# Designed miniproteins, single chains: the designs that were tried, part 18

Each design is a single chain, and the fold is of that chain. pLDDT is the mean over its residues in the fold that is shown.

## One batch from the design tools (miniprotein)

Design m637
Fold by ESMFold2-Fast:
Structure m637 (fold): chain A 110 residues (1-110)
Amino acid sequence: WRELLRKGTEALNAGKYDEAIKYFEEAIKKASDEERAVALHGLGHAYYLKGDYEKAAQYFKEAVEIAERLGHYNAAAGAYLDLSKVYRKMGKEEEAEEWERKAQELLAKA
């Protein structure tokens, strides 16, 4: 799965968002819960860069749920900050501020 995650990240950095999505989806199929959270965060980022904010929010929420359950507070905080960005793009500023507050609370614990 690590090789698929690496290829997904490289595709994201190259602006190849559909290719990145494919690699992250393949990584998820082979991943443990810990590895799955990272791949889901990558999917959220890819959809955000494509402008699909509904799917981006969905994947970031899945990533944060797994990361929080595992005590990976830095990873969960990162996903909450990305949720905040998505909600701002959707015009939901108050909800975006709530996601930011959750991220700050987790960063204080990390």
Scores: mean pLDDT 82

Design m638
Fold by ESMFold2-Fast:
Structure m638 (fold): chain A 62 residues (1-62)
Amino acid sequence: PSPEEARRYAEEAGRLGYEGGSPEEARKKALDAGGSEVHAELAADPETATLGAAGSLAQGTR
């Protein structure tokens, strides 16, 4: 996909998934939007982690 489309998928999926539930949902939203698993991963991991709602990185803290 184009860089603009990739950003739209990540932003939309991350926001929807973050507010709607877990990062896993953000991944599914990105895929539904026509993105790839890579885009879904970006939306769930970096964006969700930054927001601090369901960030896998923050949860992984020992």
Scores: mean pLDDT 53

Design m639
Fold by ESMFold2-Fast:
Structure m639 (fold): chain A 64 residues (1-64)
Amino acid sequence: DVDAKVEELLRLIEEGRIDEALELLRELKGQLSPAQAARIVALARRLRDAATLVELHEFGLVPA
């Protein structure tokens, strides 16, 4: 389910498994709540994960 996949996505980002995180993020596009998207954005910013932030911006989940 979406909540379990969000937790897996956060784990992948924290572990630096960026390619797997991006693949899962693309699968989840359009299914994320604003609160779920905010959690992902906050973690990506904290870890300086530019690739995840670019993908989130492309999906309209974070403004430029």
Scores: mean pLDDT 73

Design m640
Fold by ESMFold2-Fast:
Structure m640 (fold): chain A 94 residues (1-94)
Amino acid sequence: SEERRRREQRREEMEREIELMEIAFDTFAHAATDPEAVRERIRAADLEELRAMLAGLRMELNLEKRRKNRDEEKIALLEELIAEVERRIAELEA
């Protein structure tokens, strides 16, 4: 009973971690092409989802900064979206 409950809890935690990873990769994929859709998600997201989105945005920003032909407009947009996510996280933590 106790071991089964611990396994079920670990499975639920793992499923949530997968969902958060999917949110991070979805944000990474769409932030530059559809920033308004990302902003709508920021307004609806919980703290864990916002942190996942932040990870995705930082991943794309770091990737773009490492390119030889950097897209400065994309960098500026990603930095703006990161600031919006960080502001929303601060609001929900208050």
Scores: mean pLDDT 85

Design m641
Fold by ESMFold2-Fast:
Structure m641 (fold): chain A 69 residues (1-69)
Amino acid sequence: SLLDEAIELLEKALELARQGKLEEAKEYARKASRLLETMGLDRFAKGVEEAAELGEVGLENALREAKSL
């Protein structure tokens, strides 16, 4: 599903952030955000982009929320 694909992209973003690859992490978070927008989850998609700017902590929170959808 698109949600499973978005979760996989967020997991990759978190892995990259943990490695200090913050720009690559943001790119993967943007890809996840685009899939969430395609699903009509526009507010959550925007939240994911904002969470990516907070780095690892933001991405951990976004991933937990995505898994609860």
Scores: mean pLDDT 87

Design m642
Fold by ESMFold2-Fast:
Structure m642 (fold): chain A 63 residues (1-63)
Amino acid sequence: AAPGWEVELELAKYDPEKKEWVPVGTVTLRADSPAEAWALAREERKRAQEKGYRVTRVSFREV
């Protein structure tokens, strides 16, 4: 496989009945460099927040 980076973001949405943030899924992105990986993570976090989600975890992995 070509060298690169993987970014995984874990998303949660607020549940008003439980009064807590409930995990709803993950987003996985591919990048060619660490700098691109950070930029993609930042943009995806922004998009998630605009949709009403909270990013609960971000992980970076060289692949």
Scores: mean pLDDT 81

Design m643
Fold by ESMFold2-Fast:
Structure m643 (fold): chain A 100 residues (1-100)
Amino acid sequence: SNLEDFERLMEALDRLNQAVKLLKEGKYDEAIKLAEEILREYPDDGFVEFLARWILAEAYEKQGKKDEAAKIYEEMAKRFRDLGNEVLAKIYEEKAKKLK
């Protein structure tokens, strides 16, 4: 990675931290908007995309949008399984199941 790639990653992580803070403060609409912006701007970074999707799922769950949250958790579980991480896959499958 060059310096520009590093700076871009650090900016993404800072914005992800801001979105998590918004979640903790109960500002779910603001957290959703920021997570959606991160997903649009960082399509080539799977780790950043994953964290942004996690923020979306948590915010939807807190708003009672159970179907939207469950769908995102199920997608995250499939991605972890494809990567060979069965422990995290099962955690996100159970999160989705609890919303049904």
Scores: mean pLDDT 85

Design m644
Fold by ESMFold2-Fast:
Structure m644 (fold): chain A 81 residues (1-81)
Amino acid sequence: MEAEIEAAGRAAREAARAAGWSEEEAEAAGEAARYAVLFERAVKEGDLEKAREYLRKEAEATMRLLPAYVRRALERRRALA
């Protein structure tokens, strides 16, 4: 259902903002969450072509978050150093 997909996206964006990530990173987090839900739905429906496409889109959105994950890891390491 569209409302559930959007709710997942909003929750991911709010979590990213709470973590101090940028708006662009929050949008990427929201996209990754939305595609994760779409992938699960496609799998349940047996639509492997859509599942593959949604998994690819989720991976692309997650790759855009790599700089945020690297910064977070470096910030945590600096706090311990």
Scores: mean pLDDT 80

Design m645
Fold by ESMFold2-Fast:
Structure m645 (fold): chain A 56 residues (1-56)
Amino acid sequence: MKEEIRQQGFDEGGLESQRLAEELRADPSYSTEEIGKRVRELNDKKFEEIDKEIEE
């Protein structure tokens, strides 16, 4: 139940993070460090949403 909700959130976050990283890597103006930072920001936001849903 709670574990199932968490798994769905992780799957969605992982796919979105991969898409963002791939898109940013296509732009040579972005460094690996900047790409990693933006991906972490997205993941952090997604994890906060998942935790909030579980704790409601």
Scores: mean pLDDT 66

Design m648
Fold by ESMFold2-Fast:
Structure m648 (fold): chain A 80 residues (1-80)
Amino acid sequence: SSLREQARRLLRQAGRYFGQRDYRRAGDLFRQAGDLYESLGDLQLASVLYQQSGLYYQQSGDLDTSQQLFDRSQQLQSQV
């Protein structure tokens, strides 16, 4: 679907920001991709993407946003 294509593009772009050590922007894009997969009902993949986004926000020093994403990831894992 076009939403899956959009998510794949976001993840490719996030990889580029990660390579530049721009962890904040990489985290933003992983979060957006997670939102798209969650809207598609792919909760397992959305959970993984939110966890990775949380790790990137942690590396950027945004600990509050990191914790929110880890909590969201855990909530989705409990729903399977």
Scores: mean pLDDT 89

Design m649
Fold by ESMFold2-Fast:
Structure m649 (fold): chain A 51 residues (1-51)
Amino acid sequence: MLSGRERSVLALLQLGYSQQQIATMLDISQSTVSRHVRRIFEKLGLRSREQ
């Protein structure tokens, strides 16, 4: 299940915004956005097997 913040990040990515743009819009660091993106993929099972 995605948190509200993770869902917001995912929605902005689906609209075509870059991680840098999302960081600016949410007033957080780009590294924080990248961390949220990773958590989103893990929770959705999209990157459950990195080998």
Scores: mean pLDDT 75

Design m650
Fold by ESMFold2-Fast:
Structure m650 (fold): chain A 88 residues (1-88)
Amino acid sequence: MTLEEKVKELIEKLQELIDRYKAGELTREQFVDELARVVVEVQRIAEELKNPRVLSLAGRVGDAAAAGDWEATLEHTQELIEELKKVA
């Protein structure tokens, strides 16, 4: 799998998590747990990409989720998706 393919997979995973949460298929706890796992994968890829913006945005998503700020979590996750699309 290329680095570009890994980035596209992470975009799909993040979008699916938002969609499933909005559809009521995930509880807040399940959403946070799954999101945390994807954020760790994003941080690993951000290090390979040498992209400090992706790394920073992934951290902000994690911080908002840990604080229980669901609106900010969704907004920052969408910002992360858009930044990842620039490098895909």
Scores: mean pLDDT 83

Design m651
Fold by ESMFold2-Fast:
Structure m651 (fold): chain A 70 residues (1-70)
Amino acid sequence: AEEHLKRGVEALKQKKYDEAIKHFEEALKIDPNNAQAWALLGQAYFLKGDEEKALEYFRKAEEIATGTPG
């Protein structure tokens, strides 16, 4: 899970948004309650210009972060 997040962030730095999305989706397959992965997925879509999906994923990240005792 952590490895996929790191690879996704590296892809974001290189502006490889589709690659970043794939890595964050793989992280979420391992841990679907990872609020950071949802937030990073939202950021990747926002940077691609897909604001609607970005907002949906940011909302998902908030729900998990605020609903999870962590």
Scores: mean pLDDT 80

Design m652
Fold by ESMFold2-Fast:
Structure m652 (fold): chain A 86 residues (1-86)
Amino acid sequence: SLLPKLTPEMARAIAEAVAKGLSPEEITRLLRERGLIPEDVRVLAASVIENPETGEKFLLVVLEDADGRVAIFDVTSLAPEEVAKI
C-alpha cells in the first residue's frame, strides 16, 4: 500500500489535534513532526460524525499520497476515548 497504515499512536494524535480545533494542514504538520506519516502524505480532511440519538462520535480521516491516491480511516476504532472528547 502506498498510503501508511493507521496505528493507535496516529489515531490518538489525530483525535487530540481535531479536539483542539487544528486544521487538516496543521494536523499534517503535527503528524510529520512526530514521524507518524511520511513527508509526501497529507491529511485532506477530518470529519466528526455524531449519532443524534446516542451522542456517540465517530472520526473519519482522509489521507492523500504524492500521487493523489486517497484512503479513508475510521479513527474511532483505535482511539475511542479521544474521539469521545471532541
Scores: mean pLDDT 83

Design m653
Fold by ESMFold2-Fast:
Structure m653 (fold): chain A 59 residues (1-59)
Amino acid sequence: SKEEEAQRLVKEAEEAEKRGDYKTAAIHYMKAASIYAELGDVEKAREYGQKALELRKKL
């Protein structure tokens, strides 16, 4: 499901972030945010979108 895809992308983003791969983490958080927005989960879409934006500023 799209929910499971979004959860997988968040996990991959968290793993990338832990290893200092901020570019990969930002991309995965942005994709997860897009899926949550599509599902109508406004709070999660905003949360992960903000994480992606913050990580991109560190690049």
Scores: mean pLDDT 87

Design m654
Fold by ESMFold2-Fast:
Structure m654 (fold): chain A 86 residues (1-86)
Amino acid sequence: GKEEAEKALNRGKVAAGSLEGMILIARGVGKATGDEEFAKEMVEKLEPYLKKAEELVKKAEEALKKGDYEKAIKYGEEAVKVAEEA
């Protein structure tokens, strides 16, 4: 139902936020250590997953707004899986 869809969307948002946090940490480490290659490699690796997770979160939000709780759950859980693959 709606509560399950809201929970799945929230899990997807948290997962995407965790990827964004990892990218910010990688950039911060690169600046602090001068290891710009490490920062670049981590960002290049993680950004495609973040973009995919964010797209899935947006699809989950739209499905939830339309009352399509099954699709909202599906997209929310797919966002979590994409973030876990990163």
Scores: mean pLDDT 86

Design m655
Fold by ESMFold2-Fast:
Structure m655 (fold): chain A 73 residues (1-73)
Amino acid sequence: MDEAVDKVLEHAKSLGVEVDRSTVERLVQALIDAGWSEEEAVSAAKQVIRHAAETGKDANDLLEGVIRSLRGE
């Protein structure tokens, strides 16, 4: 878990995107709970952060949106 979260945070830092560690942890855990592998969860989180960087949208808001979608909200 910690290594997966650290990989996502390092990716965000490389793109100049600010994210909360707690939000990344909750997303990675939600994806794993939904049956995703740790590698797939990391890849998905990195893709959301890249989208935030490209669109100028808040990365934490986008990550929260994905978490809600995974929970059927």
Scores: mean pLDDT 83

Design m656
Fold by ESMFold2-Fast:
Order: structure tokens, then C-alpha cells, then sequence
Structure m656 (fold): chain A 82 residues (1-82)
């Protein structure tokens, strides 16, 4: 289970037009599908895309029941790029 901050919901909805920003909680699979769509729109290379998705998946599985802020999300992407 993934809990999204209002900031992160706003960010995701700006890039993924079919994202339902009224949802406060998503399944891990739903969240990863939204992230994949975001990365596809940003034209991220496939190797980096997989690294980001794996990093986010590991984080949300470990932090089940915790809210993910926009800052947490950005830090996960930056960590995956390193």
C-alpha cells in the first residue's frame, strides 16, 4: 500500500493525465504503473527507467503505510541516477 502526499499527487497528475488525484492510497502495482507513465513522458532511457522503477518498488515495499512526499519521490529518482 502506497500513501501519497498532496504535493506528490499534484505532481503526478500534471504529467499523467489519467491519474486519479482523488485517491490518497494506491496499490504498489498501481503506483508503479503511474511512475512508468511519468518516465515514458519524460523520455528517460530504458536502463535508467528500470533502475528508477526498481528503486521506488523497493522503497514502497519497505515503507508500507508511510506517506511518500514529493521530496522523498525526488530523492528516490536522484538516488537511482547515481
Amino acid sequence: MVILSDELKSFLSSYVPDFDSSKTTLSIDEFLNIVKKLLDKLNIPDSIKQKILNTIKSYVEKNSGKEISLEDFNNLILSALS
Scores: mean pLDDT 81

Design m657
Fold by ESMFold2-Fast:
Structure m657 (fold): chain A 55 residues (1-55)
Amino acid sequence: LEEEAEFYRRMAEAAKALADYYESQGKTDDAAFYRSVAERWEKKAKELEEEIKKL
């Protein structure tokens, strides 16, 4: 569970970096897509972290 939560957090960080890169290239649609991907992975990481706290 903890390792899975860390995995999703790292994926969210990678997606944010990619979104920032596309934003700098003027590819606003691609940037928005990767921002939404990062938000989904952050949400999943938080849900797993809450499950760990319930144990």
Scores: mean pLDDT 80

Design m658
Fold by ESMFold2-Fast:
Structure m658 (fold): chain A 90 residues (1-90)
Amino acid sequence: LEEQIEQLEEEIKEDPNNAEAWIQLGEAYFKLEKYEKAIEAYEKAIKIGSKSDSIYYVYENLAKAYEKLGKKELAEEYYKKAEEAKKKAE
């Protein structure tokens, strides 16, 4: 996991607009229970603009991270965004 984070950080240094690398970094932080860092990485992925089905996954993981931090209203907001992203992908 530490090795995975190091590899992702190196990839991001070479291409800071790699939304997929930011998503994977967010996942790695989430597994380490570093929810604030996971949220930061996921937010960067969204700002870069992932236009694939992965955007649903990013919103869902943001919701879960906010839930872990006790921010229920933000969690519900991102669960709604995940459903809207899934609906748009139809």
Scores: mean pLDDT 77

Design m660
Fold by ESMFold2-Fast:
Structure m660 (fold): chain A 78 residues (1-78)
Amino acid sequence: MLSKEELDAEVKLALARMYLALGDIAESQGKKDEAIELYEKALELFREVLNDPNVSPQLKAEAERLIKEAEERIEKLK
C-alpha cells in the first residue's frame, strides 16, 4: 500500500497532468498567457513531487520527465 506521502504525490502528479492538458487546450485557443500560467502551475506541482524525500524513485522519474515536457511547452510559447 502507498504511504500518505506517496498518495499525496500521486494526487499532485494527477493535478499537474490536468494543468498540463488545460495548458495545451489554452494554447490551441491562442491563449498563450493562460497556457503559460497553466504550464507553470503544473511545473510547481511536479517540482514538489521531485523534491519530496519520501516519494518513490519511480514517481520522481515521472515528475522529472513531465517537468521537461512542461518546460519545452513554455519555451515554445516565448
Scores: mean pLDDT 82

Design m661
Fold by ESMFold2-Fast:
Structure m661 (fold): chain A 71 residues (1-71)
Amino acid sequence: TLTERDGLTIDQLAEMAKNDPSILQTILDTAESLQKNGEPSAESQYQFAIKVGEKAGDKDSVKKAQENLKK
């Protein structure tokens, strides 16, 4: 599980995500799981995905997280 609680900074995760798109996919999958289970932490996890995605330049992942946050 990749979250802000894993001790990795947003900058470190963004650098990893530039080289491996599965990093952002894992963050988004975690946020989707939390949302499906009705966990209030889903919102913060999507916001985390947006920050990592913006730093990594992954516009598609940022858009997906933003769309899910509005639901």
Scores: mean pLDDT 77

Design m663
Fold by ESMFold2-Fast:
Structure m663 (fold): chain A 59 residues (1-59)
Amino acid sequence: LVERAKRLGLSKTEAEWVIKRAEREGIPLEEVLDELERAGFRSPYTEEAIKLIEEYLKK
C-alpha cells in the first residue's frame, strides 16, 4: 500500500483527500488507490503522504 502511494506520487493534500474518501464511503484505501492507478493519476511524491497513509493503516 505505501509503495503504491509512492508510485502514484500523492501529495499530502491528495493523501488526506483519499483517506477521507475511503472513510466516508466505507471502502478500503487499497480500492481507492487501485482506481487512481487505473485512471492514470500522477502527482509529485511527498513524505507527508506516506506518513498519513501509514497512520491511517494503524487505526
Scores: mean pLDDT 65

Design m664
Fold by ESMFold2-Fast:
Structure m664 (fold): chain A 84 residues (1-84)
Amino acid sequence: SAEFEETLAKLDEIIERLKKGLEIVETDKQAAQEILDESVKELNEISDTIARLLATSDPAQQAELRKKLAEIQRLIDELKEKLG
């Protein structure tokens, strides 16, 4: 569905933004913190859509969604650790 594709695109944007945060965290901790805060805010804003898609999508779509969410959580945890 269009909503599934739009949600995956948003998750991909969050992944790329978090990766940029990790690249700059050693030189610009304030900018890295802002990237973390924005990414968490955006995830919270789409959380209901994610929950509904996980409940209503086919198994392959659910697996893809869960894979991207797991990558995002890993990137958030790594960025938090580096920020202290």
Scores: mean pLDDT 89

Design m665
Fold by ESMFold2-Fast:
Structure m665 (fold): chain A 56 residues (1-56)
Amino acid sequence: MEELLEEFRDALEAGDMARVEEAARRLEQLIESGEMSKEEGLEAYGRIKEAYEAAK
């Protein structure tokens, strides 16, 4: 999770929306595969969404 959050943060700093979307997709994939709990995934997704809204 930390590595994924770092990736999206770097993408936001670079203004690379494609990388931000890729990070979100990877998060969803981890939840679907069961490698990440739904609770952990929702928390991480919330952080990504907050960062995206703050960057607007």
Scores: mean pLDDT 69

Design m666
Fold by ESMFold2-Fast:
Structure m666 (fold): chain A 74 residues (1-74)
Amino acid sequence: SLDELEVKKKAEELVKKGEELKKAGKGKEAAEEYLKAAELYELLTLNAPSEELREEYLKKAEEAKEKAKEALKE
């Protein structure tokens, strides 16, 4: 498995990719990237060393899922 720092960077990259795809009108592709990011943030919540980080990662996972739903409306 990737270390947690690499997983965090990958999740952030997937969110950025989703934003680019949404801007290009590729809503379904954007949603797929956002959902992949949400899965990585959920993985980070399971391995979070503190409650504060767990809550932060859970929030980011929820935000990514919300962005995916919005992208599918395009």
Scores: mean pLDDT 85

Design m667
Fold by ESMFold2-Fast:
Structure m667 (fold): chain A 66 residues (1-66)
Amino acid sequence: SDEEERRNAIEGLVRLGGLSREEAERAVEAALKGDQEETRRLIDEMPGAGARAVAGALARGHGIEL
């Protein structure tokens, strides 16, 4: 995916989900690759329901089936 789309997804996870930038980058990378198993695993490891909800919505927006 392009840099702008990636950056917007990362900012959403950091600002709304409360993730570190490193955690957000990892989750966005997995979702944009279409790696459904890795994306689910990373979401399950997230610290709060808010982070999981934001990440789940972004993953679905990029074609990941959850």
Scores: mean pLDDT 76

Design m668
Fold by ESMFold2-Fast:
Formats: structure tokens, C-alpha cells, sequence
Structure m668 (fold): chain A 106 residues (1-106)
């Protein structure tokens, strides 16, 4: 259900924050990639239900989140843990905005 998808998204954000705090950059990247999939499913469920969704804001936030996750992955591959952690913190902030957008539409 949509409620279960939004609850799962919230849990994944909390898990990503815990992994960042623990220094598990690779785990945080993987968790945020799963979160992008859950956000996609939630957006599709909202559209299917005919609920109002700011599709421009959705597209912008999804692109921003994807870019931040990619930046963290690139920094991790380069061995730049400081840059990776900065990108992950940005990704979590964007993810929280995206969750709020989807919860407002629900």
C-alpha cells in the first residue's frame, strides 16, 4: 500500500543516517539506492490513485537525490571519505524533502 511504501521510505532514511554516523559509506549508498526505488513506487501509487502530486518538484528532487548518491559513490571509489560523507548528508536532506512532498500528496 502507499502507507507501507511511505513508512518503508522513512525507515530507509533513518537507516541511511545511522550508516553515515557509523562511517559505513558503502552501506549508506546502497540504502539510498533502495530508497530511490521505493520513492518511484510511491510516486506511481500516488499517480494511479489520482492524488495531486507536484510532478516538477518530484522530478527535480529525484534528480537531485540521484546526483547526490552518484557523487557519494564516485567519492567512495576515489577513496575520498570526506567528500562521500558530505554527498551522503546532502542526499539525506533531499530524501527528507522528497518524503515530505509524497506525504503531502498522499
Amino acid sequence: SLEELLERARALIEEAEALIAAGDVAGAVATLQRLLDVFGEAAEALVAAGLPLDQEALSRLVAALGNAVAAAEDALKAGDTEAARAALREAVAIARELLALLEEAA
Scores: mean pLDDT 88

Design m669
Fold by ESMFold2-Fast:
Structure m669 (fold): chain A 80 residues (1-80)
Amino acid sequence: MDLTEEERRLVDLVLQELAAEYQKIFADLKAGKITVEQARERLDKKLEELIKKYNLTPEQAELVRRAAEVIKRHLEEKAA
């Protein structure tokens, strides 16, 4: 999979924004403001928003979706 420099920059930017959203979600979850189900839904909505906002290719979207799955597993672990 050969990402161009521009494609790689977009993936990095999206991953940074996803990580920032994760920190907000995690803080709300720890404070008891949201449920695990709400946390997953918020992460999914942010992921779809970022894919559309940055017009990611299928290859770029796949990388970001894989990162989101790792984050979802981590949120589930923190709720258990």
Scores: mean pLDDT 79

Design m670
Fold by ESMFold2-Fast:
Order: structure tokens, then sequence, then C-alpha cells
Structure m670 (fold): chain A 55 residues (1-55)
């Protein structure tokens, strides 16, 4: 659980970096794609954190 959360946080950082690059390049499609992926990752982190608190 904790190691999975750390992996997902790394993915969040990578996606945030890619989103910044997409904004700088004016790539609206790439920005939307990475934004959607970031939302999915955030949801997974929240779920794992809740599960970790109950264990």
Amino acid sequence: LKSEIEELKKKEDELRQKMREAVAAGDTEAFQKYSDELTEVGYKIAELLRKLKEE
C-alpha cells in the first residue's frame, strides 16, 4: 500500500511536468490527456490512503 502510494505520487509528478510542457507548447490535447490521467491517479491515491488508515 505505502509503496504503491509512492509510485502513484511519482506518476503525479511526471504528469504535472508533462502538463506544464504541454501548456508551454500550446498542446491543448496533450494537456487534457495528462489532466485526465492526473485526476485518475489522484483518485487512486485517495482510495489507497483511506484503506491504509483503516488497516
Scores: mean pLDDT 79

Design m671
Fold by ESMFold2-Fast:
Structure m671 (fold): chain A 98 residues (1-98)
Amino acid sequence: SEKFRREVAIGIAQIAVATAKVAVENSDLPEEQKEKAMKLLDEISDLLTGAERNVDNKEKVLELLEQARKLADQMEKIHPDIAALVRKAIDLLEEEVK
């Protein structure tokens, strides 16, 4: 039950990252900034995949989410609203893992 709830929360966070990628592609950002944002979102997605693989290890999941938060902070300099969407998803996932 707890493992299932964490897996669902990670899945929701992955959907938020996928939504952020669509928002970046449809934005008026310069192509160079879109490329940077997409790379950051890919790295966040990889960290969430790492969280799923380590779902039974609370400390490891929280470590990976802290890394994802730092990447979301880099996104704030590119697009504050998309960064806020990703940060909110990470915060909701962290609350479920605690």
Scores: mean pLDDT 89

Design m672
Fold by ESMFold2-Fast:
Formats: structure tokens, C-alpha cells, sequence
Structure m672 (fold): chain A 119 residues (1-119)
């Protein structure tokens, strides 16, 4: 009943820009926290941006700050990750996550991920 469908991955040149999109269904985005994670080849998953996960604040870790930004379109139930000045180390599977209260319990929902390759 809840799904996050990511798109906008593929192969992008170094120094380029890309926007990853996540279409969310089955959740009211105005009441959910959202986050983007990535997993680089051979490395653990890491947070790259969140909004509403930590006390309701927007959080972008220093390592990607200034290059990555998260935004939400509540009317269209869509979350974006805008990325610029891409580097080869940005090659990863990017996954959108949503945190919401469902039936009195805090639930975490994840998409299946979208692959970005920087060449």
C-alpha cells in the first residue's frame, strides 16, 4: 500500500548535474520525514540528505553540502535530490526513505534504489 518509486539515475559525466526523483504513494508527504541514502560499491550505506527525520530539520552532511540538496513537492507527493558538480565517488545506488506514523507505530519505508554512475 506504501511505495517509493525512484527515477532519474543512469550515467552522468563528471562535473555534471542530475536530479533524482521519488514518487511516493500511500503516505501523506506533509506528515512524513524523508531521506536519501546512498551505497557506494564496497561501502556501507550513508545518509546524503534528510528532512523531518531529525527533529523536523533539514540535514545535509558536510561531505556533500553545497553539492546536494533535498526538496519536497507535497502537492504531488514527490521528493527530489538535486546533485551538482558530480564526482566519480558519487557513483552509488541512491535510495529514498520515508518515516511516518502508521497505526500508532513509527514505520520506515524504502524504495528499491536507483543507480547513478559518474564517468
Amino acid sequence: SVSLTESGGGTVPEGGSVTLTSKISGLDLSKAGVAWYRQRPGEPAELVASDGFVGGELLVPERVRGRFSLSRDVANNTVYLDMRDLRREDTAVYTNAALALVDGKVRLFRGEGVTLTVV
Scores: mean pLDDT 85

Design m673
Fold by ESMFold2-Fast:
Structure m673 (fold): chain A 82 residues (1-82)
Amino acid sequence: MLSEEEKTKIETAFKLYDTDGDGTLSEAEFTKLLSDPSVRKALGINPKEEDIPALFKEADKDGDGTIDLDEFIELVAKLRKE
């Protein structure tokens, strides 16, 4: 499970890419975030580029076409199990 410090790092990355401040990430913002080498290093993740669209759909549990912070935290936790 993720520590509170790790959750804080994930929240910081999420908020940096949530450019409109609505508390959600669009698919475009999500793709940019996961493609950023600095974010990958900070979060300890290495997703395959080809898997990013599938990861967005996996994280979008609400089915609203965006991902919230809680969904993003769960996704990063899964990716860190690599």
Scores: mean pLDDT 76

